Designed miniproteins, single chains, continued (4). Designs and how they scored, part 95

Each design is a single chain, and the fold is of that chain. pLDDT is the mean over its residues in the fold that is shown.

## One batch from the design tools (miniprotein)

Design m15288
Fold by ESMFold2-Fast:
Structure m15288 (fold): chain A 65 residues (1-65)
Amino acid sequence: MEEEQKRFDKINSAAAEAAKATLAAWRAQHPGPVTPAQRDQMNIDVAKAASEARKKVEEEFEKEK
């Protein structure tokens, strides 16, 4: 139970951290007004970063056996 909760918390934290970092980096590279198309691309990049972070943490726990 405790270990599953820690896994879940780490996955969520990693995903949130990756999403936040990707968004911050994107905004730093696009300091001016952005188009709706650029905003859509940003959302896609953020979602990919979060997904990759979750997968990485899950693979890490799987290998820790």
Scores: mean pLDDT 77

Design m15289
Fold by ESMFold2-Fast:
Structure m15289 (fold): chain A 81 residues (1-81)
Amino acid sequence: STAPLDRVLDVVLASEGAKNLTEEEKEALREIAHWLYEQHPDEPPLLVVLKAANLLDKVRAIDPNATREEMVEKAKELAEK
């Protein structure tokens, strides 16, 4: 079940730290976090979300024009390096 992850994502995405994210970036963050959680299901959900946010920040720095799909793919590539 992804319910613990989704609860943390809802809190994080409602926070001040996420207020400047676009809807597309918020959706990308959810997808990256879900993918990481599937790879590491025993990891604390908050740590998974923080890792996903860090990957998204790196992708945005490299390609500020990336679509949601491109952000997710690039984040996965960075996580595998």
Scores: mean pLDDT 85

Design m15290
Fold by ESMFold2-Fast:
Parts: sequence; C-alpha cells; structure tokens
Structure m15290 (fold): chain A 103 residues (1-103)
Amino acid sequence: TEALKQQALSLLNQAISVATDPRTIALLEELRTLVEEMGDIVANGEKIPLTTAIGKGLELIGLLFEIERLAKKENNQELISLLEQLKPLVKELIKKLLSVSDG
C-alpha cells in the first residue's frame, strides 16, 4: 500500500537526518532505496518471482540488522527509536511483497 511505503520512507528520512556515522548513513540510504523499490512493486501490483521477493526481504532484514547494530554501538537513542518504529512497517512490506509474488 502507498501509505505503508510513505510511512516507511518518512521514518527512513528522519533516521538519515539523525545518523552521525557515514557508514550508518550509507546503509540507511541503501535501505531507503530497497524500501522504495519494494513499495513500488507492491503499489503497482507487479507480479515477481517468489525467489526474488524472498531475496529482497532478506536484504531488507540484513540491512536493518546491521544499521541497528551500528546505532547501538554509537548509542544513538533517537536512531534506535526510529528503527524500532520502522521494523513493523518493513515486516508488513515484506508480507505484502510475498503476497503479490508468484512462482
């Protein structure tokens, strides 16, 4: 859904603005690009292979995990809070992407 994509992108833009480490910023920008791509696939009703949907979901989870690890190392509480808000939106986006995929 477009609303889900816009909520996730809004939180990601906020996360990028509060991140201080260039590596964390780069990973957040990668995550934003993937969220936008997956959101567009879902919003447009595009049919993609299930293996592609799984691959994109795993990439999102991996990036989110690494960003969270870096945020905790930096003790960036604002970024940690934004990531906690982002997690359920990412999970819902992956669920929707899997629902529009076919074999």
Scores: mean pLDDT 84

Design m15291
Fold by ESMFold2-Fast:
Structure m15291 (fold): chain A 96 residues (1-96)
Amino acid sequence: SAAVARRAAALLAAARFKEALDKGEENPVESSRQAALALAEAGRADPEIARRAIEEYAEKLTKLVDVEGEQFLSLLAERDPGVAEAVKRAVEAVKA
């Protein structure tokens, strides 16, 4: 079914987002780009899966935003402004 396919796509995209964050130290620019695209894809398929991935990986995401935040957030906001705002809120919560 279309609903099952969307949920599976969101979970796979969330997994790619987490993998990109884990590899961020080796290739920061490319990892940042891949993380933004994967997170936007997860958000479009299932916003709740994207929000859970942001919360689960908030610490690593904060480190990425400190290094490549302008490009990461710009690319993410172009694809999904709601997911970009969720990232900003999660980063602020980690820094509080």
Scores: mean pLDDT 83

Design m15292
Fold by ESMFold2-Fast:
Structure m15292 (fold): chain A 83 residues (1-83)
Amino acid sequence: SAELARKLGEAAVADGRRGKELVEEGKAKNDATLYTAGALLAIGGAIDGKLAVELGRESGDEEAIKLGEEGIRLAEEAGVKLK
């Protein structure tokens, strides 16, 4: 499942980055809808990132692990932290 791990990592980075952008835009504009949309995308990025790290560790795919960790970091910068 190296292909799945990488796709999840790529999705995690994309969603985490966009989520962070929307959260910051929502804060700057005092727009609760943009803030909420950003938070939801960041949650998705954190979930996909955790899966990418877990599957990447199982398959030994260091790139999938790095992508997953980046996605989690971007989600945390958006204010989203999963346990």
Scores: mean pLDDT 86

Design m15293
Fold by ESMFold2-Fast:
Formats: sequence, C-alpha cells, structure tokens
Structure m15293 (fold): chain A 69 residues (1-69)
Amino acid sequence: MEEAIEGAVNAARAAVETGNPIYLDLAVAELVKAGVSRERAERAVRAAYEAIKAGQDEETVKRIVKEVL
C-alpha cells in the first residue's frame, strides 16, 4: 500500500507539472492495483492533485491520500 500511495502521489505530481491528464489515470491505476476501489482511488488522486496544486508538502499530500482511502 505505501508503495502504491507513493506511486500515485508521484504520478499526480507529474500531472500538475506537465498538465498531461494521462498521469492522473496512471495514479488511479497504481491504487487500484493495490486493492483500492476505482471510486476511492479517483477521489484520493483528485485530493492529491488539488493539494499539490495548492503547494502542500509531500508528507501532507501522502496523509491526505491516506485519509481519503
């Protein structure tokens, strides 16, 4: 699970940095592969994306993802 959260946060960060929505799909896929439902994974990725855009630090973003899961 921790590796999936790190992978999802990294992909969400790439989406923010590049503007390419494919990275959000990759972030969702990482969480789904780890056993998270698609609906929860999509909510967690959206929360991570918004937190990263708001300038939150990595530990805060990871905590937000864990709270949504």
Scores: mean pLDDT 83

Design m15294
Fold by ESMFold2-Fast:
Structure m15294 (fold): chain A 99 residues (1-99)
Amino acid sequence: EDKKLEQQGVALIAAGAINVIGAETNTLLAERSSKELAETHYKHGELSIEAARKSIANLRAIGAQNPASRADFEAAAKKIEEQLEKAKKRGEEVKKKKG
């Protein structure tokens, strides 16, 4: 049971990191695209942001259920959350500049 929660937590760390990269990539694509194409990239970026947010919340929930991994999963969740917040801020700055 604990090993299953540990494996689920590791998968959520990977999912969170991938979705932060997805948000950053869509911001970069929006910056380099026409105004019309940038709208599609903003929408895709928002989906990546929401997926990362869900991974962070689920990672914390699993950490609460597995004391052996709780500290590591909370540290990973905070790191992904900080990276996500920076990605969101950069995306908003690009959107403001193009809008």
Scores: mean pLDDT 87

Design m15295
Fold by ESMFold2-Fast:
Structure m15295 (fold): chain A 72 residues (1-72)
Amino acid sequence: SLKDVLLKLEGVDEELAEKIVEAFGEKVFYASAEDLTRVEGVDEELAKKIVAELSKLGKENKDLSLEELLKL
C-alpha cells in the first residue's frame, strides 16, 4: 500500500504516513517538497527526504506502473 511505501522512508512514522496518504494519496509521487510541507508534521528537511526517496523508488522500479509501486 502507499502507507507501507511511505513507512520505508527515513523519518516517516505511521501517523505521518497516514496524514500524507490522506492529503495526497497517489499524488504524493508527483508532489514537490513545498507541497509536502503543507502536511502537519512535515518540515522542509523531511519533505526533501521524502521526495528523494520516492524518486529513487521510481528509478529502481521504472518498469512498474504507479499502481504496482503502491503494492510494494
Scores: mean pLDDT 71

Design m15296
Fold by ESMFold2-Fast:
Structure m15296 (fold): chain A 77 residues (1-77)
Amino acid sequence: MDAATEIQSFFASLGQPLSQGLSKTLAEGIKQVFQQEGTVDLLLKLSLDDLKKVRGLGPAKAQEIFDAINKFKETGK
């Protein structure tokens, strides 16, 4: 499964479905930040500033994604 599909499935499971284009944008952004293939584990390590640097994410969408990730982290403890 490619990184974009994994990311899209992850956000769908959180009730925050992303378009295929946004999921691909996040996978590319993770690869740019970490120099590794985009995975959910790497996605969980992104800061809000990292998300804002991802081309194709507006500030509002970056905040929504960051909030969803943090809510998942808090629920998983």
Scores: mean pLDDT 76

Design m15297
Fold by ESMFold2-Fast:
Structure m15297 (fold): chain A 75 residues (1-75)
Amino acid sequence: MYKITIEVKSKEAAEAIAKRIQEETGLPVTVGDKVTVEAKSPEEANRAAYVALDAARELGIEDAKITIEKVPEPP
């Protein structure tokens, strides 16, 4: 699976970005100290990252950090 992490300074911005990702991708999103999205495919991971970037830009957030990580399944 893939894990997308979005780090922003504002919790309000994090919640807005999380909602946008969930609405546009339908992927499970968790909001805590950062936003975490789980994707089953690289295409879903890329879409979630794109939606997050677009939402951050719309909110005027220039320092949002977006990370995509492939989580290996156990052998």
Scores: mean pLDDT 79

Design m15298
Fold by ESMFold2-Fast:
Structure m15298 (fold): chain A 75 residues (1-75)
Amino acid sequence: MSEVVLGRSAAGDAAEYAREAAKKVSEEQKKRLEALEEEARALARDTSVSYAEALAAAERIYAEVDKLMAENEAA
């Protein structure tokens, strides 16, 4: 498997994670999660990014999704 394929898999997983989280939150948090899903899907389509960049971006998206879910739970 090439590094490009591995990076796309990580970004795709992050997009699915954001999509599932968006189903369980308020409309305000849902908009932010939908933006993160689209960012992750754009990253999955971008073959110009390195594997390391794709992984770092996917991890950041996961962290932002977790933060938004925690904010929704606290509200």
Scores: mean pLDDT 76

Design m15299
Fold by ESMFold2-Fast:
Structure m15299 (fold): chain A 77 residues (1-77)
Amino acid sequence: MEEELKRLEEELVRLVSQLSPEDQRAVLEHLMALLAPLREKYQSLSEEENEAALPELLPVAKRAAEEAIALARERLA
């Protein structure tokens, strides 16, 4: 899962770097919106609870990255 998330992150960065500044902003704002539930969850947890919650939160982060990649590809098309 973590290696998969890293691959998605690298792909997203590669695609976003090819976009106009306006499209880069749109993709990043969309990604941040998708990650908002994770940020809220992490802000409410202790360091130990954050580590324990990681397996639960990684699939959500993966889906957010996949949606951001899809949007970036759409903007490049």
Scores: mean pLDDT 73

Design m15300
Fold by ESMFold2-Fast:
Structure m15300 (fold): chain A 72 residues (1-72)
Amino acid sequence: SPSIQRIMDQMDQQAATIRRLAAQYGRDHPSVQQTMLQFDINVGMIGIMHGVGMTDQDTYDDAMRRMDRLRS
């Protein structure tokens, strides 16, 4: 759905920001931690939407892969 795609796009932008700031200032920097929290909220939203049947399995798996790539 368009709403899910917007959340996924925000997650991609947040991941890019986290990687850039972490490379420059380190992962413990407050700006990195704050953006990680925002990313985790978006992951949680996709999880809730999947749990109530508002998204398909492929979309959920794609969101989980984005999370795994960021945490690696």
Scores: mean pLDDT 82

Design m15301
Fold by ESMFold2-Fast:
Structure m15301 (fold): chain A 81 residues (1-81)
Amino acid sequence: AREQARAEVLKYADELEKLGLKSAAEHFRRYLEENPDLSVEEVQALADRAKQIVENYKKGKELFEKVKKSREEKAQAMADA
């Protein structure tokens, strides 16, 4: 149902906000507010896009933390030399 798809968009918008992507979260929330008569297919496309952004950001953050740890290990090795 359209209401379920809208709830899914809002769920991923909340997840985006928790990840610090407040502007992206506000964009999805505002788009739903300004376009209350979107089709089920259009709302589902928004939900899929929001989900993809969340998943891509989580993967990017994991890679960033791995790089940061590697840099800290190199800095420590250089300090011990």
Scores: mean pLDDT 77

Design m15302
Fold by ESMFold2-Fast:
Structure m15302 (fold): chain A 77 residues (1-77)
Amino acid sequence: GLSREEEERLAAELARQEEELRELRKKYYLDPAVREAASQRLRDAVQNISDVAELIAIYDEIYAELLAALRPGPAPA
């Protein structure tokens, strides 16, 4: 397990990342089609892959693709 100091550091880092994501959501739009494709890919991976390390790698790839697909501005009406 992690030390208490390491747990507190990770909690602070997660809180910072959540704040950063909240600010990004105000300024950027993500295409629903891209989001749905990512969701399907993750769902398929979870069903077909039992290796946790391989699942994490796929999750990281999907997350990187979602970040690359972000568009500046508000969501279309």
Scores: mean pLDDT 70

Design m15303
Fold by ESMFold2-Fast:
Structure m15303 (fold): chain A 57 residues (1-57)
Amino acid sequence: SEAEERERAREQLDRELTRAVLTQDLEAAEAAVARYAEYLSPEEAQRMLDAARAAIA
């Protein structure tokens, strides 16, 4: 279902963001949010980017 697809996409995004933070790779974090943007609101995407930037800085 569409809901299950969205849930899997968000789980994949969470894994990619966690790896990007652990490896201090801001470009990877930004690429991950962009890749899954269709499953996020603009506000959610911005919050995720802000959190990643804060964690990587």
Scores: mean pLDDT 85

Design m15304
Fold by ESMFold2-Fast:
Structure m15304 (fold): chain A 88 residues (1-88)
Amino acid sequence: SSLLEEAEKLLTESSKLSEKAGDAIRAGDYETARKYLEELRGMIPRLEALAERLRAAGLDDLADQLRQAVTVLRGNIEQGEKAIEEAE
């Protein structure tokens, strides 16, 4: 229960921050966008740590979902950083 709630919360938070970063990039607010991308980067170790806890609890499918989310987040951060660099 608590692990599922923590996973849902972190996935929701990362999705919200990704949306905010994208909105800031579209608005030309690259300083704010960089702050959100940095916050997203800081979430990666938390998601990876939770994935290992889920695996230890036998929740392998959810652990794999979080690992996949980390891969997507890394890609989104890289794309966001490139978009800012190319626009400036």
Scores: mean pLDDT 87

Design m15305
Fold by ESMFold2-Fast:
Structure m15305 (fold): chain A 58 residues (1-58)
Amino acid sequence: SAKEEMEKIYNELIEKIESNPSLSEEQKKRGIEGLELALKGAGAEEIKKYYEELEAEK
């Protein structure tokens, strides 16, 4: 359950980063790498918070 929730959030965040026209290819790669590091160290709530902050920018 938690793993499946993490996968859904992760996939949505990657899609948001990849589809963001304001980000360069380098920024997209770094964003995804940062997200992967956060996923290894952070809980689902912190990942959701990160997603909400990305959404607020747009």
Scores: mean pLDDT 69

Design m15306
Fold by ESMFold2-Fast:
Structure m15306 (fold): chain A 92 residues (1-92)
Amino acid sequence: MEELKKRIEEALKLGEQAISNHDLDLAREIARVLAELAGIHPSEIDPTDVESLKKAAEEAIKRFEKATPEEQQADLKVLDTFIRDAKARLAA
């Protein structure tokens, strides 16, 4: 789903912004979400490293290319809610 790919890319950009703003709690939360979507443990992602977040995003996209439409739709809803909340936090 092209929409899901765009949302994963948005989450990655929010992670980059969180790191730049030194919001480590938000960076960890973004890393956790990307790791869950990628099917890997959050502990395998360094939430302070943009390349680590990028790798998690790439694995998430790769996983969803093989997912059912129902799985993609469910994950898109979770991502959409998370991105909205993360944007609100960064704007505050």
Scores: mean pLDDT 78

Design m15307
Fold by ESMFold2-Fast:
Structure m15307 (fold): chain A 58 residues (1-58)
Amino acid sequence: MEELMEAFGEALIEAQRRLGPDAPLDTVLEEARKILREKGYTDEEVDAALALYQAAMA
């Protein structure tokens, strides 16, 4: 999980940089999902990381 969360954080930052500061958070999250899938993570792992991250941030 830690490795996945680290990769997710990096993907989120990369997505934010690519899309810019005006991009909606949901769009940024979707781009982060795509980046993680391209790195070989499963959609199940990505969904788990997203849910955990959002819960921690809320």
Scores: mean pLDDT 77

Design m15308
Fold by ESMFold2-Fast:
Structure m15308 (fold): chain A 61 residues (1-61)
Amino acid sequence: MEATFTAGPLLAHELGIPEGHRVRATQLDENTVRVEDLETGRVIELEGVTIEDLLRAGRLR
């Protein structure tokens, strides 16, 4: 799964970006998500999570 979301406060802090940036989240496998800030090009890979987990936790919106 790949889609565009807004970064929540915790995810914005993890990426080192301002809150409210648009990010592309890509499910690389069953428990790894790649998040790319579309404004700065910064990327982070998050392990042990799905896009649904990140949405449920308010890390993606």
Scores: mean pLDDT 82

Design m15309
Fold by ESMFold2-Fast:
Structure m15309 (fold): chain A 66 residues (1-66)
Amino acid sequence: DNAAGKAELEKLLEVKLPDVDFDPRAPLRDLPSEVADIIGTRVHLRFGVSLDPDKPPIEQIKALVA
């Protein structure tokens, strides 16, 4: 569900996301801009990379932390 995917993203990035509903399995570009900005900034600061905006962020981040 959306809440479980959001919680997984928060755990993987070690960040709290805004209290807004979104599909964490949607492409990054389709997320609310405030959520996408936090995810992109955190990934860049932590891993030194940029995510593919056409792909779901959760699977990309899982690959980075594996």
Scores: mean pLDDT 82

Design m15310
Fold by ESMFold2-Fast:
Structure m15310 (fold): chain A 96 residues (1-96)
Amino acid sequence: LDRAALEEALALARELLARPDVEEKKDGTTFTLTFDPTDENQELMDRLARVLARQPGLRVTREGPELTVTFLDFPEAAKQKDLVGALEYLLDHVRS
């Protein structure tokens, strides 16, 4: 895992989830963000997807208004309540 990439992903996830038109769902080790298709939301989602897709142990899919992130190799991170919490967990542990 790349610490700088995780810091960027965390900042992007915090910005997206602060928006009233962005919804999050959790299913097991998978977090799904759904958004209204504004240019700004699309740009932020595309940036988040690009950053996370480069990380080993994460599966990232983008399909229309949905971004799905699966924590394949990080079950403890996936136990967090939301994507921000999962990314914070990874960032705290990547230094070890």
Scores: mean pLDDT 81

Design m15311
Fold by ESMFold2-Fast:
Structure m15311 (fold): chain A 79 residues (1-79)
Amino acid sequence: MLEKVKKLAKEMLSKDPETRLKALKELEKIVEDMDEESREIALEALSKLANDKDEEVRKAAKELFEKIMEIKRKETAAK
């Protein structure tokens, strides 16, 4: 998992918006299976894309960031 998330985070920093969007879609498919370390890496990359120049990338990044934060909130509430 960690290696896959690291690869996707690198792709999310690509200069090509199509590559960034593809990486975001791949990350979304595995978001529920991520461990805490993978989630921290994903959140860091997503926070950078939340202010991206491409509207579609910004929207997708914001949606994924909120989804990961919601998963973390549910885990905290389950204590």
Scores: mean pLDDT 78

Design m15312
Fold by ESMFold2-Fast:
Structure m15312 (fold): chain A 91 residues (1-91)
Amino acid sequence: SKEIEELKKKLVEEQLKKVEAGEITPEEAVERVLLELGRKLGVEEEVEVLMRLWRNPDRPLTEEEIEALLRLLEALGLDLEEARAAIEAHL
């Protein structure tokens, strides 16, 4: 939707300015954008789970959990191909 695209663009631009200023890393900028989008869309807890699983998963993900995470990433307007590959690498 246009509202999500505008929100995403604003959050990305805000975090990129901090990266350019040397205040945060590009990886931290991505995490901040995802958490803020999750907060505004009412899915902050789901985004936090995704970030933890992406860093160091403690257990294999189920097919249902993978599909739920991919739906969340699609709703956030993220690149699903790279996200799917990263999630599948931790199965």
Scores: mean pLDDT 65

Design m15313
Fold by ESMFold2-Fast:
Structure m15313 (fold): chain A 79 residues (1-79)
Amino acid sequence: MDKEKEEELAELAEKRIEEAERRTEELIEEGASVRELVLEGASATVAGILGAVVKLKREEILERAQEVADRAEEAAKQR
């Protein structure tokens, strides 16, 4: 891949994870259903895996995706 495309993909993955993190927190505050929380966590996980194919920020992207997924799962278990 071109380095520019690698950087764009990494940034896209980071933005998707940030959006998922924000959305997960909003869903928790709003008292969202287990289904909504699980779907948001799954979305963050997919974004993290896609971003991880670029070596530039693999570990950071995977860690953030996992944190969002764990947060969503924990919130879902408390419903």
Scores: mean pLDDT 71

Design m15314
Fold by ESMFold2-Fast:
Structure m15314 (fold): chain A 80 residues (1-80)
Amino acid sequence: PPPLSAAEVEAELAAVRELIERARAAAEAGDLRRAASYLTAAAILLTAVRWNAPAAEDPERALAAAEELEEELRRLLAEI
C-alpha cells in the first residue's frame, strides 16, 4: 500500500482518537461489544499509522502521539 502523507498521518491520528472516545462512551454505557468493536478498529488504524509515522512532517512527534494513543487503547481494553 502507498505510504501516508504527513497530512494523512495527522488525519489518521485524529480518527484513532475519535474511535477511542467512541469506545469509552460505549463502555461507560455498558455496551461492551460495541466498545470492543471500536477498540479493534482503533488498533488496526493505529498499526497503519505507526507503520507510516516516519513519513510524517514531524516523525518523532507523530510516533510519540501514536504511542500515547496505543497506551490509552491498551488501558481501555484492560477495563472491558
Scores: mean pLDDT 79

Design m15315
Fold by ESMFold2-Fast:
Structure m15315 (fold): chain A 90 residues (1-90)
Amino acid sequence: MEKEIEKLKKIVEEKEALGTREAMEAKMKLYLMTVYKLSPEEADRLIELRRQGVQALVNGDDEKAEELAREYLELLRRKAPEQLERELKE
């Protein structure tokens, strides 16, 4: 776990100035792993769900966007329900 977190921090530090999707996704993955205590695989799944949800909204597929948002929230709720509740209030 620590090695993966250090690797993500390095990617963020090296690439943040470029505004790349890689740097943004590395920041999100780092947040999910440190705050929500997700595994790298669980964090990658949430990033993919977010990407698909944004694409569904762009395509006007509100039903698919809602389903993807529901799956995203369910994954977060399973791992850290109290943290998710705090974030939903703000």
Scores: mean pLDDT 75

Design m15316
Fold by ESMFold2-Fast:
Structure m15316 (fold): chain A 88 residues (1-88)
Amino acid sequence: ALEEYEAILREVAEYELTHNREPPAELLERAQAANEAILAALEPAVAARPAGARTPEERELAERHRQAIENEDYLGAFDILVEYLRSL
């Protein structure tokens, strides 16, 4: 999971840097799938934490991640997810 996540993050970042254009839909779909898989794997640990135990910073990161997914900004969602994981 983590190695797959890092590989996709690097592939997306390299594509943005080298092509200076919108990543292809297939790459974005893979990024979304990896995001969802990692969130699903974390869900039992996150669900075990009371919502009231979250810091304002953790809540802000979670909301930013949600907004990025809703806006189909999977690249930004990956960066936010990394910050969120560091807060857990």
Scores: mean pLDDT 63

Design m15317
Fold by ESMFold2-Fast:
Structure m15317 (fold): chain A 56 residues (1-56)
Amino acid sequence: MKTPEEVAAEIANLAPGARVRVEGDTVYVELKDPSKRDEIIELAKKHGIKVEVKVL
């Protein structure tokens, strides 16, 4: 199981240009490409990490 910080790093690699931050157990993502939203959510869910995604 990965930490929120490790999941945030993988999200940043998956969606270059996204703004990613970690607060507590939750990863917050601001995303320009909406096609990456579901993949980001599935990645976080796979590792038991909470994620909040905002599409810009």
Scores: mean pLDDT 80

Design m15318
Fold by ESMFold2-Fast:
Structure m15318 (fold): chain A 67 residues (1-67)
Amino acid sequence: GVTEEQLREIAERYGVSVEALREAWELLKRNNRKLSREEVEEIAKKYGVSVEQLDKALVELVILEEE
């Protein structure tokens, strides 16, 4: 699985908070790897981060977890 260190590295790379990325990643895992655009936007607004950067960070996490 994805480690806390990997979450921190990806969050830093995309300029999003670790808290935002963690919440989005946990929701994605709970929803069988499905997260709507509206759900990403809601989390991004909650933490004051870029929707585009949060989405890119999530894509990298999915790729890292898929194998």
Scores: mean pLDDT 81

Design m15319
Fold by ESMFold2-Fast:
Structure m15319 (fold): chain A 95 residues (1-95)
Amino acid sequence: LDELIEEALAPVEAEVARLEAADTAENLRRATDLIVAQLRAVAAQTSHQQRLQQLIAQIRAVTSRYEAAQTETDDAKRAALAQEMRAEHEAILAA
């Protein structure tokens, strides 16, 4: 089951991993929204619905923290938040 969940998250991790510190908040959020939509569709068709929804919620929580920094003009602070989001995303996959 965990292996199946990790496989379902592989496209999510790959999409987010393509984003770099130079990426805009909008690009990161757009990719996250697309991934969440895909996971939600999968969750609707599986017995793993609750676990997938939990993972979607965790990914959303990480993204919302980055969105809170959208008005921040300090590139260094935005880059630090993007790195924190990547670390938390990797932690979600490891869970």
Scores: mean pLDDT 61

Design m15320
Fold by ESMFold2-Fast:
Structure m15320 (fold): chain A 77 residues (1-77)
Amino acid sequence: MEPPSSQQVSQLVGQVLLQIGIIIDGDLGLASPEQKAAAQAKLDELRAQIRRDLEANRTPLSDQLLETSRALQQARA
């Protein structure tokens, strides 16, 4: 229920950026298509976990972040 600390948020952002980096490497031919697909799956899992945590907090800020995440997913579909 309490929002995560800035340090915990930084760690989550680091994990997301790592997976994005692997996807970019795959796009540049530095990683296999299978590695890129695995990184995409992990990124989707992390996104789902973040959305679940934000929903559990049930604050105006967490609600806005969840809504923004949904809009971004819809725009990329």
Scores: mean pLDDT 68

Design m15321
Fold by ESMFold2-Fast:
Structure m15321 (fold): chain A 72 residues (1-72)
Amino acid sequence: SAEVKQLQEEYEQTGEELKETVRRLLELRRQGKDASKEEQEAQQLAKRLEQLSKQLQSLGVTPKTLVLEAHS
């Protein structure tokens, strides 16, 4: 359905945003700079991904697993 596709797209977009935020966070840490803002943003994006995953499951869909966080 259109609703499932929209939620899946949002899940994928949020995963990409998390990936970019983590990339920035790691670069700041490598330079010995404060990454507190990026850490907070990454935490909020991770929570959004969990919410979207649960929403997709409630619609009878197994969400795509996007391992785009700091861990492989």
Scores: mean pLDDT 77

Design m15322
Fold by ESMFold2-Fast:
Structure m15322 (fold): chain A 100 residues (1-100)
Amino acid sequence: SEKEKLKEKYEEVKDKLDELLKNLIDNFKELDIESVEVDEKNKSITINFKDGTKVTLKFEGDKVAITVTYPDGGSGTETFPTKSSFEEAKIAIEYVFLEK
C-alpha cells in the first residue's frame, strides 16, 4: 500500500533527521494541519495550519531557511545548518501528515 511504502521510507530516513527537524515533526503531530505544499524545483515545503499559521522550509545545500507566517500577518525567517536533505524532510512530513 502507499501508506506502507511511505512508512518504510520514513523508517529509513528518521534516524538521519537532525534534532531541528525531529522537533518540528513532533510538533506537527499535535497541530491541526490544513494542507502541505511541496515545491520540488525550489526544494521547499509549506505547511498550512488551520489557525492560519504557515511554516515554509526551504533547503539550500547544508542549510534550511524556516519562515513562520502568523495569523496576524507577521512573519519571521531564520536559517539553520542541517544534516537532513529536502527529500528526507519531505518523506517525514508527508508521513506525519498522512498518518495524523
Scores: mean pLDDT 78

Design m15323
Fold by ESMFold2-Fast:
Structure m15323 (fold): chain A 72 residues (1-72)
Amino acid sequence: SELFRRLEEMIEAARVQGMEELVKIMERYMRQIQAARADPQAQRQLLLQLADEADKYDRLLGEALRRLAQVL
């Protein structure tokens, strides 16, 4: 629940910044992370993959996603 709230906040921030392609990528990953809700290690790996994708658009957002994966 807190994980998904923080992901929604990050998606909203990307949308406000006009990063529409990143928003689509993040929404796809969020659906995969939700599907993996019973597997925290799979969720962590998906967050790290998303962080690598986010780095192509915004390095600070990629670092925020990596920190989120570490706390999970």
Scores: mean pLDDT 86

